# Designs tried in a protein design run: designed miniproteins, single chains, continued (3). Part 19

Each design is a single chain, and the fold is of that chain. pLDDT is the mean over its residues in the fold that is shown.

## One batch from the design tools (miniprotein)

Design m8631
Fold by ESMFold2-Fast:
Structure m8631 (fold): chain A 79 residues (1-79)
Amino acid sequence: EKKKKEELRRLLLEAFRLAAEGAAHTADSIRYRRLAARAEEEGDLKRAEELRKQAEEHDKLGEEYSAKALEKIREVDEL
C-alpha cells in the first residue's frame, strides 16, 4: 500500500537523521575527553573539569539521540 511505503521512507529518514546526530555527539564527547586529559597533564585542573562536563553533556545527548533512532527503527519493523 502506498501509504505504508511513504510512512516507511519517512521513518527510515528520521531514524538515520537521529542516528547521525547521536554519532556526532559521541564524537564530540571523545574529543572533549581527550582535551580534558591534556589539560590535566598540563596541570590546568579547572579547565580539565570544564572539558569533562562538556564530554558528559555530549555523552548524554548521544545516548538520547541513539535511543530515539532505535525507537524509529522499531516503528519501521512494525509496518
Scores: mean pLDDT 85

Design m8632
Fold by ESMFold2-Fast:
Structure m8632 (fold): chain A 75 residues (1-75)
Amino acid sequence: MKAEKEQKEKEEALKRLREAAKRAVEEVEKLDPDGAELARKHMDEMVDTVGKNGTVEQVKQAAEGMEKLLEEVEK
C-alpha cells in the first residue's frame, strides 16, 4: 500500500534527521553548552513538525541536508 511504504520511508528519514540533529547539537554543546540547549529544543520541535506535516520527500531532503552539514562540520 502507498501509505505503508511512504510511512516507512518517512520514519527512516525522520530517524536520520533526528540523529543528525542530535549530533549537530552535541557539536554545539562542545563549544557552547547554553546555546546547545536552545538549539536542541528548536531542532527537536522542527523534526516533529516536519515529520507530522511534511511529505516523505521533504523529510528525506531535510535528513540528507542535515547529514551533509554534519559531515562537513565533523570532517
Scores: mean pLDDT 75

Design m8633
Fold by ESMFold2-Fast:
Structure m8633 (fold): chain A 66 residues (1-66)
Amino acid sequence: KNEEVYKKWMEYAKKNFDEEEIEILETILNDALEKLKKNNRTLVETGPIIPTVSGKEVPSFEAEKV
């Protein structure tokens, strides 16, 4: 579950952000996932894919209690 969310986020990040920005975002994401796990929650992809001006799709995510 978290692995799929992480993979999609990394694909998006690699296309849109610099390597330094990706490192910062990865730190923030890992910290957020740690806090979600502490509260018995996980990230799941449950929303529709949002189309962008360039036709690029951005996945929607939400936190779910586990």
Scores: mean pLDDT 59

Design m8634
Fold by ESMFold2-Fast:
Structure m8634 (fold): chain A 78 residues (1-78)
Amino acid sequence: DAADRARILAEVRAAVEKAMNGKETVSRQEALDAAIATGNARAAVTVDEAMRLVMEKKGIDTATPEEILAEAERLLAR
């Protein structure tokens, strides 16, 4: 459902924002730890997979919030 996807995306956004701590980018571990802390298993899985896709594309283990959210949106859209 579109509403359910929007809710998961909001949880992903909140997790990434917490992981940033004023930085421009986050590591996979930082983003995943923050997503796990939300208590939403679907958000945690979405962040992990989105970070994996960003890292495969860039060849580095850091990503901007926009990069993570773009991949998360694609994953949730199927």
Scores: mean pLDDT 77

Design m8635
Fold by ESMFold2-Fast:
Structure m8635 (fold): chain A 67 residues (1-67)
Amino acid sequence: GTDHADEIQRYAELRARTGSDEKAREELLKEGVDQETLDRIEKRIAEMAQGGRDGAVALSTAERAAA
């Protein structure tokens, strides 16, 4: 399916860089990502974060490895 994996990864990177979900959202909107897609990305990230601290750490580690 259209799981928006690339956009999720980019959102996580922008969030880590800016320290703000609002700033990450604004940057993705500037790149042409629509609000509906952003809402889905945020929901998925929130679900992963609520699933455990390990999930949030894994995302942060993956972003650092990509740099």
Scores: mean pLDDT 67

Design m8636
Fold by ESMFold2-Fast:
Structure m8636 (fold): chain A 72 residues (1-72)
Amino acid sequence: SLEEKLAEMSKKPREEQIRFLIEEMIARADEALAAADSEEERALIEERRALLEALLDDPEAALARQRALAAA
């Protein structure tokens, strides 16, 4: 289960724990996307998934992008 995986990860550095949590959130977004009944709902889930992937790949670049969007 997710709780059992998180318990195993609790022995890891905090950075790895955060990475694991984001990966699990992406997996849940994929499940939600498969269950989505409308294109609008799918688009919102895909947008959130893309933000999570960007955060996982390059947190600093993702934050810079968010700051630029907020400033515009």
Scores: mean pLDDT 73

Design m8637
Fold by ESMFold2-Fast:
Structure m8637 (fold): chain A 75 residues (1-75)
Amino acid sequence: DEVRRALAEARERARTIPDEAAREAILGHLDKAEASLDDPAAASRHLQEAADLAIRAGDMELAQAIGRALRLLKP
């Protein structure tokens, strides 16, 4: 619930990224993370990739939102 809410918030923010390639890549990783919530290692890898892409795109607020989702993942 909390993780899914954080992912929804990150996804909404990711939609505002002007670079289409970066936006699609970040959204793709967020979708894969949500699909992998029963595998915390896989979900964590996708969230880390999304956060790195957000930083490269210059959206630190998005990176922070993704970081919040990452911290909510179960071991």
Scores: mean pLDDT 84

Design m8638
Fold by ESMFold2-Fast:
Structure m8638 (fold): chain A 58 residues (1-58)
Amino acid sequence: QQSQQYTQLGVEHARQGDLRLAAEYQEQGLQNSPDPQTQQQVQQQVQQAIDESRQRQQ
């Protein structure tokens, strides 16, 4: 539950251009993930949002 909340915050902040805060929420989501599958989902969802935001900011 907490990992999902952190994932959503990370994605939202990444889309707003707050890449540092997005990375911090990604890390918190990973630390609060109960299993490897959840960790993979957190990493993929937040990282994709960060990558998309970086491309947009260029």
Scores: mean pLDDT 79

Design m8639
Fold by ESMFold2-Fast:
Structure m8639 (fold): chain A 75 residues (1-75)
Amino acid sequence: SLEEAVEEALEIVKKYPNLPVQELKPELKSKALSEEERKELERLARRGVEEDPTISPTRVKVIAALAELILAEKK
C-alpha cells in the first residue's frame, strides 16, 4: 500500500539522513504510479515527517521518491 511504502521510506531516511534525491531516479516502471498516487505519497510523507522529530522536514521529497521506487518494485 502507499502507506506501507512511505513507512519503509521513512525508516530508510532515518538511517541515511543525507541520502541525495538525485540518486533516486527510478526506471521507466515508476511511471506506473498515477498522478493521484504520487500526490498521496507526498501527503503521507509530509505527515510522517511531522510526526517524527528525528526526520528533517526538508526530506519530504526524498521520502516520497523512495516510496515511489518501493511501489514500482512491488507492483
Scores: mean pLDDT 69

Design m8640
Fold by ESMFold2-Fast:
Structure m8640 (fold): chain A 89 residues (1-89)
Amino acid sequence: SAALEAVRNLAESLGMSEEEIEEILKLIEEGRYEEAIDILAKKISEKLNVPLEVARAAIEASLRALLSRSEAEREALAEEYRPTAEKIA
């Protein structure tokens, strides 16, 4: 998922541990976006000296845009290749 890759890259750039990155990705996969946004926003606020509210709003907007695009793209591909997958299975 493009959204998961973007979040992984961001977390790595913020110096987060592998365990912290895996936790954030799991939260996103479970639909627990607010918790994932909270963790990322705090790290950005601390590292870039940006107000927490501003960091949170930016991450929320970016994540929503990435998830919306990835979901639509994934659904389009699934529908297009569904007949082929049924023939292979």
Scores: mean pLDDT 70

Design m8641
Fold by ESMFold2-Fast:
Structure m8641 (fold): chain A 71 residues (1-71)
Amino acid sequence: LSQALLERFGEEAAAAPEGSKKEREIGAEILKEALLSLGVPEEEAERIAELYLTDPEKAMELFKKALEEYK
């Protein structure tokens, strides 16, 4: 169980100079799961998560709209 996480963190250590890339990917997955838990359609949640990788500001704005619409 924990070994899978250790493997993941080991991989991030190998990419240490650009670790922020992996951190952003984790953030995108968390965002997608949060949107899905609110009842946002999977396709829309995926688009917002993908947008977070390229433009986190716009992704967060869409997330706020989803929160208002689906709460």
Scores: mean pLDDT 68

Design m8642
Fold by ESMFold2-Fast:
Structure m8642 (fold): chain A 65 residues (1-65)
Amino acid sequence: LSDEQVEFIAETTGVSREQARRLGERAIELGRAMTREEIEAWAEELGISPEQAAGAAGLALALAE
């Protein structure tokens, strides 16, 4: 992910740039959409909502494709 892509994800989903990068890199590494269980675990770890986590991961995967 480029810095511009990370910033776009962060601004769109309301997460920090660091959170957007961590979630985005994980989604790209997996090469697939994260499961509900994965999203909920990441949301809890980062202190964000599951909706924010799902949005950030989904946008990162879309930008990488």
Scores: mean pLDDT 83

Design m8643
Fold by ESMFold2-Fast:
Structure m8643 (fold): chain A 84 residues (1-84)
Amino acid sequence: KEKEELKEEAREAAESLVRLGEELGLGELGREEAEELLKKTEEILENEENIEEQKKKLNLALAEQVARLLRAHAERVKAEQAAA
């Protein structure tokens, strides 16, 4: 049940990444980051039995995916401004 709860949390986080990507005009990347988060969640659940460590690793993975999406957005904005 704890692993199912963590999977549900990861799925909600993945949906948030998709929405963030769409809002930033990076819908495809947001979807890719969401898929990577779900894949990392699966790996965490397979390799770690401690629920607290699972949650910590999931939170770190989510932060990494968000940071990658925001970095891509910043690079795109710079490229668009340079092309103007």
Scores: mean pLDDT 79

Design m8644
Fold by ESMFold2-Fast:
Structure m8644 (fold): chain A 60 residues (1-60)
Amino acid sequence: SMEEKKREIELDIKVALFRMHLSVLGKKVSDYTDEEIREWLRTRLKTTDEETEAILEILR
């Protein structure tokens, strides 16, 4: 559906934004705990709990 495709695109953008943030700081995913990543996503990108867990699974 259009809503499913929109959610996939939004998720991909949020993953890319987090990876860009890491690149700017010279950091890796492994430099952060899952809780630190969750907090960043919720605070900076206003992710839902569902989006937050999906992004974490992609980054692992």
Scores: mean pLDDT 85

Design m8645
Fold by ESMFold2-Fast:
Structure m8645 (fold): chain A 90 residues (1-90)
Amino acid sequence: MEVAYVIPVLNEPEKLKRKLEYVESLEDEKAKVIIVDDGSKDKSLEIAEEYKKTSKVPIEIVQIPRIGLSEAAKIGIELAKKKGLEPVPL
């Protein structure tokens, strides 16, 4: 079963980095990551883009206007389901 780790982000670059390092540590060849950026204005988006370029795990970045982390998580979960992936919120 293919899994999508859903990571909502708002101005938390160190938490984003730790969550991405955790997913990579699983060495799951069927894992994918969906990062939902809830309008960050710091280095969170830069970190997400760098991991997308270097990671062995496929990463999709979704940018949304600042509407709240709970809504960001919901958007990521629904996107995972539409892609036929099992959502795992982090």
Scores: mean pLDDT 79

Design m8646
Fold by ESMFold2-Fast:
Structure m8646 (fold): chain A 74 residues (1-74)
Amino acid sequence: DAIERLAALAKEELRRRLSGEALERAVAAVDEIAAQSTSLTEFMVALIDYAGASPDPRVREALGRAIDRALAEL
């Protein structure tokens, strides 16, 4: 499942950059967005919107890297 793969990559990149409550919130957001998405394209757009709205540059960097990795694999 492409959505599951991108969610796994997103959480991996978040764990490399974040810890504690910030990591827990970002991981929960990724899982919620994944659960509400019906296609990979919808999930990617929602992740880009979430990342762009985040005040934390580490969240933006992590999710950007995850999307780049997913696009290279697909």
Scores: mean pLDDT 86

Design m8647
Fold by ESMFold2-Fast:
Structure m8647 (fold): chain A 85 residues (1-85)
Amino acid sequence: MEELEKKIEEEKARLEQLAKEHGVSRDPLTIELEAVVRVMKENFTEEHVKRLRELIDERIARDGLTPEQRAEVEKSFEKLVEKLK
């Protein structure tokens, strides 16, 4: 758990730095989601799938997504997990 969180935070910091260097402003949750996906490409585990699911659930709750938007996010999640296998 701690090692996984450390790798995600390191990748998140790297993505934030790249965005700054290129003058691009990005949503913090989007950066964190990308960090998890990039870590998963190197070390795919069920723990990564669970973490990605938790972040998506947090985003749905935070942003108050409609049922239609939630369904689209669910489809994107399923497609992403399938692609990373």
Scores: mean pLDDT 74

Design m8648
Fold by ESMFold2-Fast:
Structure m8648 (fold): chain A 77 residues (1-77)
Amino acid sequence: SLQDLIDQLRANAKQLEEKIEELEKKIEELKKEYEKTGDPKVRKELVKLQIIRDFLKIAKAASELLVERLEQKLAQQ
């Protein structure tokens, strides 16, 4: 049903949120390490994780927008 699809998308958005929070914690740890060491390898990993975080934020926003659109359609029925 349309409701089952909405529920699944909400569950997926929650999982993405949890993954984003875990990545943000790792990013903060790497920022502190880079501040102490100036290690180019740490900087490279930091940039990589920031890109992955931003990608997951886009995916979460897309899922939330889809939920909003589906809820609007359900309200029109």
Scores: mean pLDDT 87

Design m8649
Fold by ESMFold2-Fast:
Structure m8649 (fold): chain A 67 residues (1-67)
Amino acid sequence: SAEEDIQKVLQSFGVPAQSKEKLKEIAEKIAKEYGLDIEKEPEKIAMVFAHEYAKDKEKTLKKYGLT
């Protein structure tokens, strides 16, 4: 799922585990912004998050309420 894939990305960057509700909120925001389907494209959603985080860590954490 997008939630599980995003959590694995966060864990790889050393960010503490997030709630299922928070991970779903992040996935929904990315899906809306990038025109992606949460159920059909969960891995693509997680990759978008990883790319944004790699580009600007502080901005990404603030954008998704992870600070």
Scores: mean pLDDT 84

Design m8650
Fold by ESMFold2-Fast:
Structure m8650 (fold): chain A 66 residues (1-66)
Amino acid sequence: SLSGKYIVKKDFKTKSEPPLELKKGDVVEVRLSRDASEIIVKNEKGEEARLTPEEASEFGKVIEPV
């Protein structure tokens, strides 16, 4: 499952408003939205961003499970 905790391997900035800036080495929580249509990323500060399908594809390339 994509849901769980991941470590960021490369800096990533979301297209959300406001943008969520993830840095290499950050541990993030990933989950599906309530309708399972979007991926939601939460940083260690509790800030969340919804990823578009295109962002989710790119984000998946820069994270690995902890």
Scores: mean pLDDT 80

Design m8651
Fold by ESMFold2-Fast:
Structure m8651 (fold): chain A 76 residues (1-76)
Amino acid sequence: MVLRVRLSSGEVIELEVDPAMSVAELARRLMTEHGLGPGTALRLIGLSLDTGVETVAELMAAIGGVLEVSESSILP
């Protein structure tokens, strides 16, 4: 599935993910491939723990289809 991630800067990242992928693996991919900080990864893991969801498909169902991240990367 295509996941849309909206950053606090207003930037939207689209990435192809396996709906069975864990939220932890999604957080790792966002850090590694898209340069998001560890604080963003920790918030995604925290959201997974708070909602009781383990997979990207379950997370998308819980949050209504778009993942919003409150922390942006450092400005240039």
Scores: mean pLDDT 67

Design m8652
Fold by ESMFold2-Fast:
Structure m8652 (fold): chain A 68 residues (1-68)
Amino acid sequence: MPAVERLLSREEFEAVDPDTGERVRVVVDTYELTYPDGTRFLRVVTEVYNAATGELVDRRVLERPVAP
């Protein structure tokens, strides 16, 4: 069954990786997923890129139900 996916926000910022000391660019995309039964979830996708090389170094996905 197809869920309806809607991008709510995109945030980009720079940070320092505490393990390496490298500058990283962090992209956070927040999506709302609506299933045919009306159930809603927020999906937050965090992608971390090395700021100097542009390489993707980490990707995290957090999905949680939207409380009424």
Scores: mean pLDDT 78

Design m8653
Fold by ESMFold2-Fast:
Structure m8653 (fold): chain A 85 residues (1-85)
Amino acid sequence: ETDVKVALAEIYRAIGNLDMEKGDYAGAVESYKKAIELLKEAGVDDPGTYYNLGLAYEKAGKTDEARRYFQKAAELGNPEAKAAL
């Protein structure tokens, strides 16, 4: 079950990355949120996905949400998120 959740999270993260490349920032937010939810259920921290969610919110014009997820990613050790704050 845990391994299946991690694999599904990797798929949602990949979908979010594709949505970002296509400029579908709302779709990217939804996909990254699903990935984070699955990772949390699996007990896995992924600062890179939190950072990408912050970027998706920033591109969508949701600056307060972007800042919150950049802070979370930075707390988990993502250096790009620290630079984005």
Scores: mean pLDDT 84

Design m8654
Fold by ESMFold2-Fast:
Parts: sequence; structure tokens; C-alpha cells
Structure m8654 (fold): chain A 89 residues (1-89)
Amino acid sequence: SPLPTPSPLLREKAKELSEKYGIDEKTALLALREAHSIIRDYLDDGLSEEEAREIAKRYLKSRYPQFSEELIEEIVEKAMEINKEEREK
């Protein structure tokens, strides 16, 4: 399915990741959007935060084998933080 238009917060965090890790901003944004979507969908299905993180991490390792483990972990954590902020009311 097509990804929704990225929020301003997703764009901001993607730019920070791009600058910190020396990767293309568009690639950082796509990876962050994919992680955000995966985490959202699994949390909506009733999985735990840790299960959602592990699934997103495995996806990113497979999809972006060039990414360091540190970068993948930071993408997953930022995606989870954004999901939590969007769910707080």
C-alpha cells in the first residue's frame, strides 16, 4: 500500500538522521516512514511495543542492508516516539 504524506515531525527527524549518519535525506525519510507505518499497524493489531520494534528492526535490516545497526535502532526508536506522541490524547 502507498505510504501517507509524511508529517512535519517525520521530515524533521529524517533530516537529523541524514545529517548525523551521512545518508541521503530521501532514503532516511523513506526508512523512517516505513518503520513508523509498521509500528503503527502492529500496535493497532495489539502487539507490544517491543514486538513492534523487533518487527520494524528486522524489516529495516532486510530492506537497508547498508545501514548500520546503530542507525536502524535510532530509526526504530524515533518511529516509536512519533507513534506514541500521535496516540497521546
Scores: mean pLDDT 84

Design m8655
Fold by ESMFold2-Fast:
Structure m8655 (fold): chain A 87 residues (1-87)
Amino acid sequence: ELEEAEKEVADWIIKNATPEEIEEAEKKLKELYEKAGVEPPKKEEERKLDLAAALGGLILRKAEEGDERAKRLVEEAREFAEEIEKK
């Protein structure tokens, strides 16, 4: 099920992010909501998925900039997502 896979990937990325990365992603997400003129989702699960997407984008960008830890997290996230697809 796509929703379960997305939720598991979201949980994994949040768990493996640093508090600083979470704060940066939350700040970016807040700016995106304000720019779009929308309120944050009311459901915690939807907010969690949005946060994970923002974190994923942040980590991917840092990996492209040559951050070694971010590159490792991107590869680990890909491997984790592939394992979930096999279940």
Scores: mean pLDDT 75

Design m8656
Fold by ESMFold2-Fast:
Structure m8656 (fold): chain A 70 residues (1-70)
Amino acid sequence: SRRLLFNLARRALLDSGVPEEVARRAARWVADHPEASEEEIREYLVSLGVPEEVARRAARNVTRAVEQVR
């Protein structure tokens, strides 16, 4: 479910320290790209202005959450 992917990704992003507005945007992108790798998610977060260290942690957490529903 796209909605489930969005909610899981958004929660993982927020828990990783990503601000709400950016987390919502990134979660929507992840829901639209369910096959995105951890590296692609990290690169997307950095492109949105998320600091490298936060983006790396957030991408890992998002990947773990999404893999549980694949």
Scores: mean pLDDT 87

Design m8657
Fold by ESMFold2-Fast:
Structure m8657 (fold): chain A 81 residues (1-81)
Amino acid sequence: SPIEEARKLVEEFAESLGDEKTKKQILEWFDDVVKKAKSVKELLLEVRAFFEYAAREEKDEKIKELAKKIAEKLDEMIKKL
């Protein structure tokens, strides 16, 4: 499922931040996006926008590279819809 794959990518990113509170907030945000999205494509576009923002604004190089890779994977998933 594209939603389950997107959730795993969000979980991987949240875990990389090393803060349980931030991890919970990011996962709660993802669950809210899932609830509000009118289509799988809308969900993936919104999650991709989050990771494009993180890749641009993040100061930690490893976290920035992870966000960029996740955004690229989400772009490939959108193209397959």
Scores: mean pLDDT 87

Design m8658
Fold by ESMFold2-Fast:
Structure m8658 (fold): chain A 76 residues (1-76)
Amino acid sequence: NAEIEAAKLFTAGNLAYVAGDYETAMELYTRSAELELKAGNKEGAAKSYRHLAEVARQMGREDLAAEYEKKAKELE
């Protein structure tokens, strides 16, 4: 089940983010968003993109954060 796999990746991304492992968090949230889109879950993908924007901000990447926020808004 792609949606369950996406949820597991999202949870792992949250753990990486809390640990300060922003590169791993970005990878895991990206994979979660991709699986959510594959499953037709735009809301889940938007949530992952908002978390990617937050990770990008922590990394000082305001340009990338704005891009992820735009992707989240376009999904709904």
Scores: mean pLDDT 88

Design m8659
Fold by ESMFold2-Fast:
Structure m8659 (fold): chain A 87 residues (1-87)
Amino acid sequence: SAKDEVLALLEELRRRVLALTGDVALEQFLQEVIEAVATKDALEALKSAIAALRALRDLAQSQGWEEVAAELERAIERLEELLKRVE
């Protein structure tokens, strides 16, 4: 389902960000996003995930965390493609 794809994508992103940064606070933030998304319907899950990742991407860009920003941008693009398919 679209919701299962969102959760899988966010879990992959959480693993990649932890591997790149070792930052437990960023990992915890992404885990909280995953938990919040899991309680929503597919459309609200997608919108919520996109908004949260955009905010984190903007923070990463402002801090000069280019690799983290790139991973977040890839995840956002994949979620936006999912949103188009959900109607």
Scores: mean pLDDT 85

Design m8660
Fold by ESMFold2-Fast:
Structure m8660 (fold): chain A 89 residues (1-89)
Amino acid sequence: SAVERARALFAELEARAEALLAEEGLTVEELEENPEAAPEGLRRLVEIVGEALELYKKKVKENGDTPENKEKALQEAIDLMEERLAELD
């Protein structure tokens, strides 16, 4: 399901972000106080999530605000995020 895929994807994003923060010796609190301290890799992860969110919003706007269209839009957004993350590897 899209929810199961989303959970797996969020776990991957969390692991990637945690590894990038550990490499730089940064904490989440420090990033909340100064977002500019975020390493480039972390900023790229945020951009990918932003692209997926914009795709989701576009698809829901185009196809209508129904549970079926939201599910499909979520699946397409997850597919985009998975593709972008694979490009980073």
Scores: mean pLDDT 80

Design m8661
Fold by ESMFold2-Fast:
Structure m8661 (fold): chain A 70 residues (1-70)
Amino acid sequence: SKEIIENMLHSFEMTLKELIKQGWSEDEIRKMLRSMIETAEKAARKEGLSEKDIEELVKRMEEIGEKLLS
């Protein structure tokens, strides 16, 4: 579960960095951020992660998004 979370977070961060490099607006990136978090939460549930692990994943994705858009 911890390895799955770290892999999902790494892929998420790389995707956001790529969108920023491509010149996406902050508003467009924030909409994508929300969509990606919802998708990751659903995927994590299907993979059998605990609600605690899913909550940690979502929180860390939100923290990455805020840090990159600050």
Scores: mean pLDDT 84

Design m8662
Fold by ESMFold2-Fast:
Structure m8662 (fold): chain A 56 residues (1-56)
Amino acid sequence: MTPYDPLVEEEAEEIVKKYGDKKEVDLRDFRIPPGELRRRAAELLEKKYGIKVTGE
């Protein structure tokens, strides 16, 4: 089941748009609440965009 993939990718793209030049973002800066979606978005940010995720 992959109903969360579009939401994960959209969150990652929004973070890149706001924090991409900083190359680092705290988990508290995410719009989605703590859980699987936020974890997946953080993983995608580090793997695809090279943005380091901190805070947890």
Scores: mean pLDDT 72

Design m8663
Fold by ESMFold2-Fast:
Structure m8663 (fold): chain A 81 residues (1-81)
Amino acid sequence: GPLTYTLRTTTSSATKPVLVSAEQLDDETVRATLGNVPKDFSLSDSVLTDSEGRSYVIKSADRLSRDADNPEVTVVYRRAA
């Protein structure tokens, strides 16, 4: 069946990003949309894990909104070594 994904962060923050969507692009790459991202949140502190237990770390990010009530970021994750 299709993989499911879980987002976790390594920093303690009162506001946590939420996983809105995730799409497997290839065996090593996942594109995710994160919601509720604090403006000063370090995206490198986020890890994505699939339903098979594989972990992915950030490779690139595009912060879509700075001032909206629902700030979203599109992130590309690559499988951790």
Scores: mean pLDDT 71

Design m8664
Fold by ESMFold2-Fast:
Structure m8664 (fold): chain A 95 residues (1-95)
Amino acid sequence: MTAEDMIEWEERLLGVELSPEQREKAKKLIEEAMRYIKLGLELMDSNPELAKEYFEKAIEIAEELKREIPELALTAGVLEGLARMLIGVINIMEK
């Protein structure tokens, strides 16, 4: 799923259309959050502490997306939820 796919999904779900400026900003924030999630996933086994830091960065960016473009609150919530779930997985694995 690309950032563009996520934006289009929520636009269709809510019956809203973002401006080109809002779409460009949203795309950058979603791509950045996804990049941090990917980096965290790659490090979960070798460096779980650094993986958690990357997931926390993804949460910060998802919160920024929700503040700047509230029409994408569900997309932001999915990204935040995924990052929080992955932090939870690391916490279980450390037992």
Scores: mean pLDDT 86

Design m8665
Fold by ESMFold2-Fast:
Structure m8665 (fold): chain A 62 residues (1-62)
Amino acid sequence: SPVEKAAQAAIDAANRGQRTSAAVATWEALKVGGETPEGRRGILEAQRGGDPQVAADAAKAV
């Protein structure tokens, strides 16, 4: 889904150490799909696959 794709972009950005880009990408993912199960799953994957602190900060921002 578009939300999953945007969430994956956030994970990829976090893995590259791009904190701000990861936060923006995560926020866009949630905005596109709303707070859907897919969006929530994307956040969990970001925390597992990328930088957990960046993913947590992005999740708090939304």
Scores: mean pLDDT 58

Design m8666
Fold by ESMFold2-Fast:
Structure m8666 (fold): chain A 85 residues (1-85)
Amino acid sequence: SKKEEEAKELEKKMGEKLRELGRYGGLAYQNKDSPIYQEYLQKMFEELEEFGKLAEELGKVDPSKAKDYLGLYEKAKASAEELAK
């Protein structure tokens, strides 16, 4: 169905955002004592914000899947906030 195709495309985009979130988080951790640390943290939080927006869009087409991704968003947010301490 059209909604299944929309959900699949949103899940693909969310997967890409999770990969970039992890990549920037790793780069921030590796560079915590470097001036570039703040740039990597900012990029990490930008990817997290975009992931959250995609989860909201998924909720309009597949509420069940959106619930699972909201759980992943909450875990990713907690990890990102811990890294930013």
Scores: mean pLDDT 88

Design m8667
Fold by ESMFold2-Fast:
Structure m8667 (fold): chain A 100 residues (1-100)
Amino acid sequence: SSAQLDRMRALAGQAVKSAEEAVRADKAGDFLSYSKHMMRMMGLLTSMLLLARQQQLDDLVAVVEETMEQINKAKSGQERLDILRAARARIDAILDRQAS
């Protein structure tokens, strides 16, 4: 549905925002806030994955799973943010095709 596509788009945006907050906390030496924002980012990606599976959006499922794998292999908060920003562009393109 259109509402579920909008929700997935919002989750992707919120995940990027959480990753940006995590990078800010990391640069400030605030490891507690860094951990909190990283946990929120992963939770948002998990919510998107579950919605994508429920809506049977196989392309989106693949992108989110690949993104979570890349984030787990990443060495820094900045690298995770860069991965997620690239993934958001791919997610938005998939959702735009589903909305047309």
Scores: mean pLDDT 89

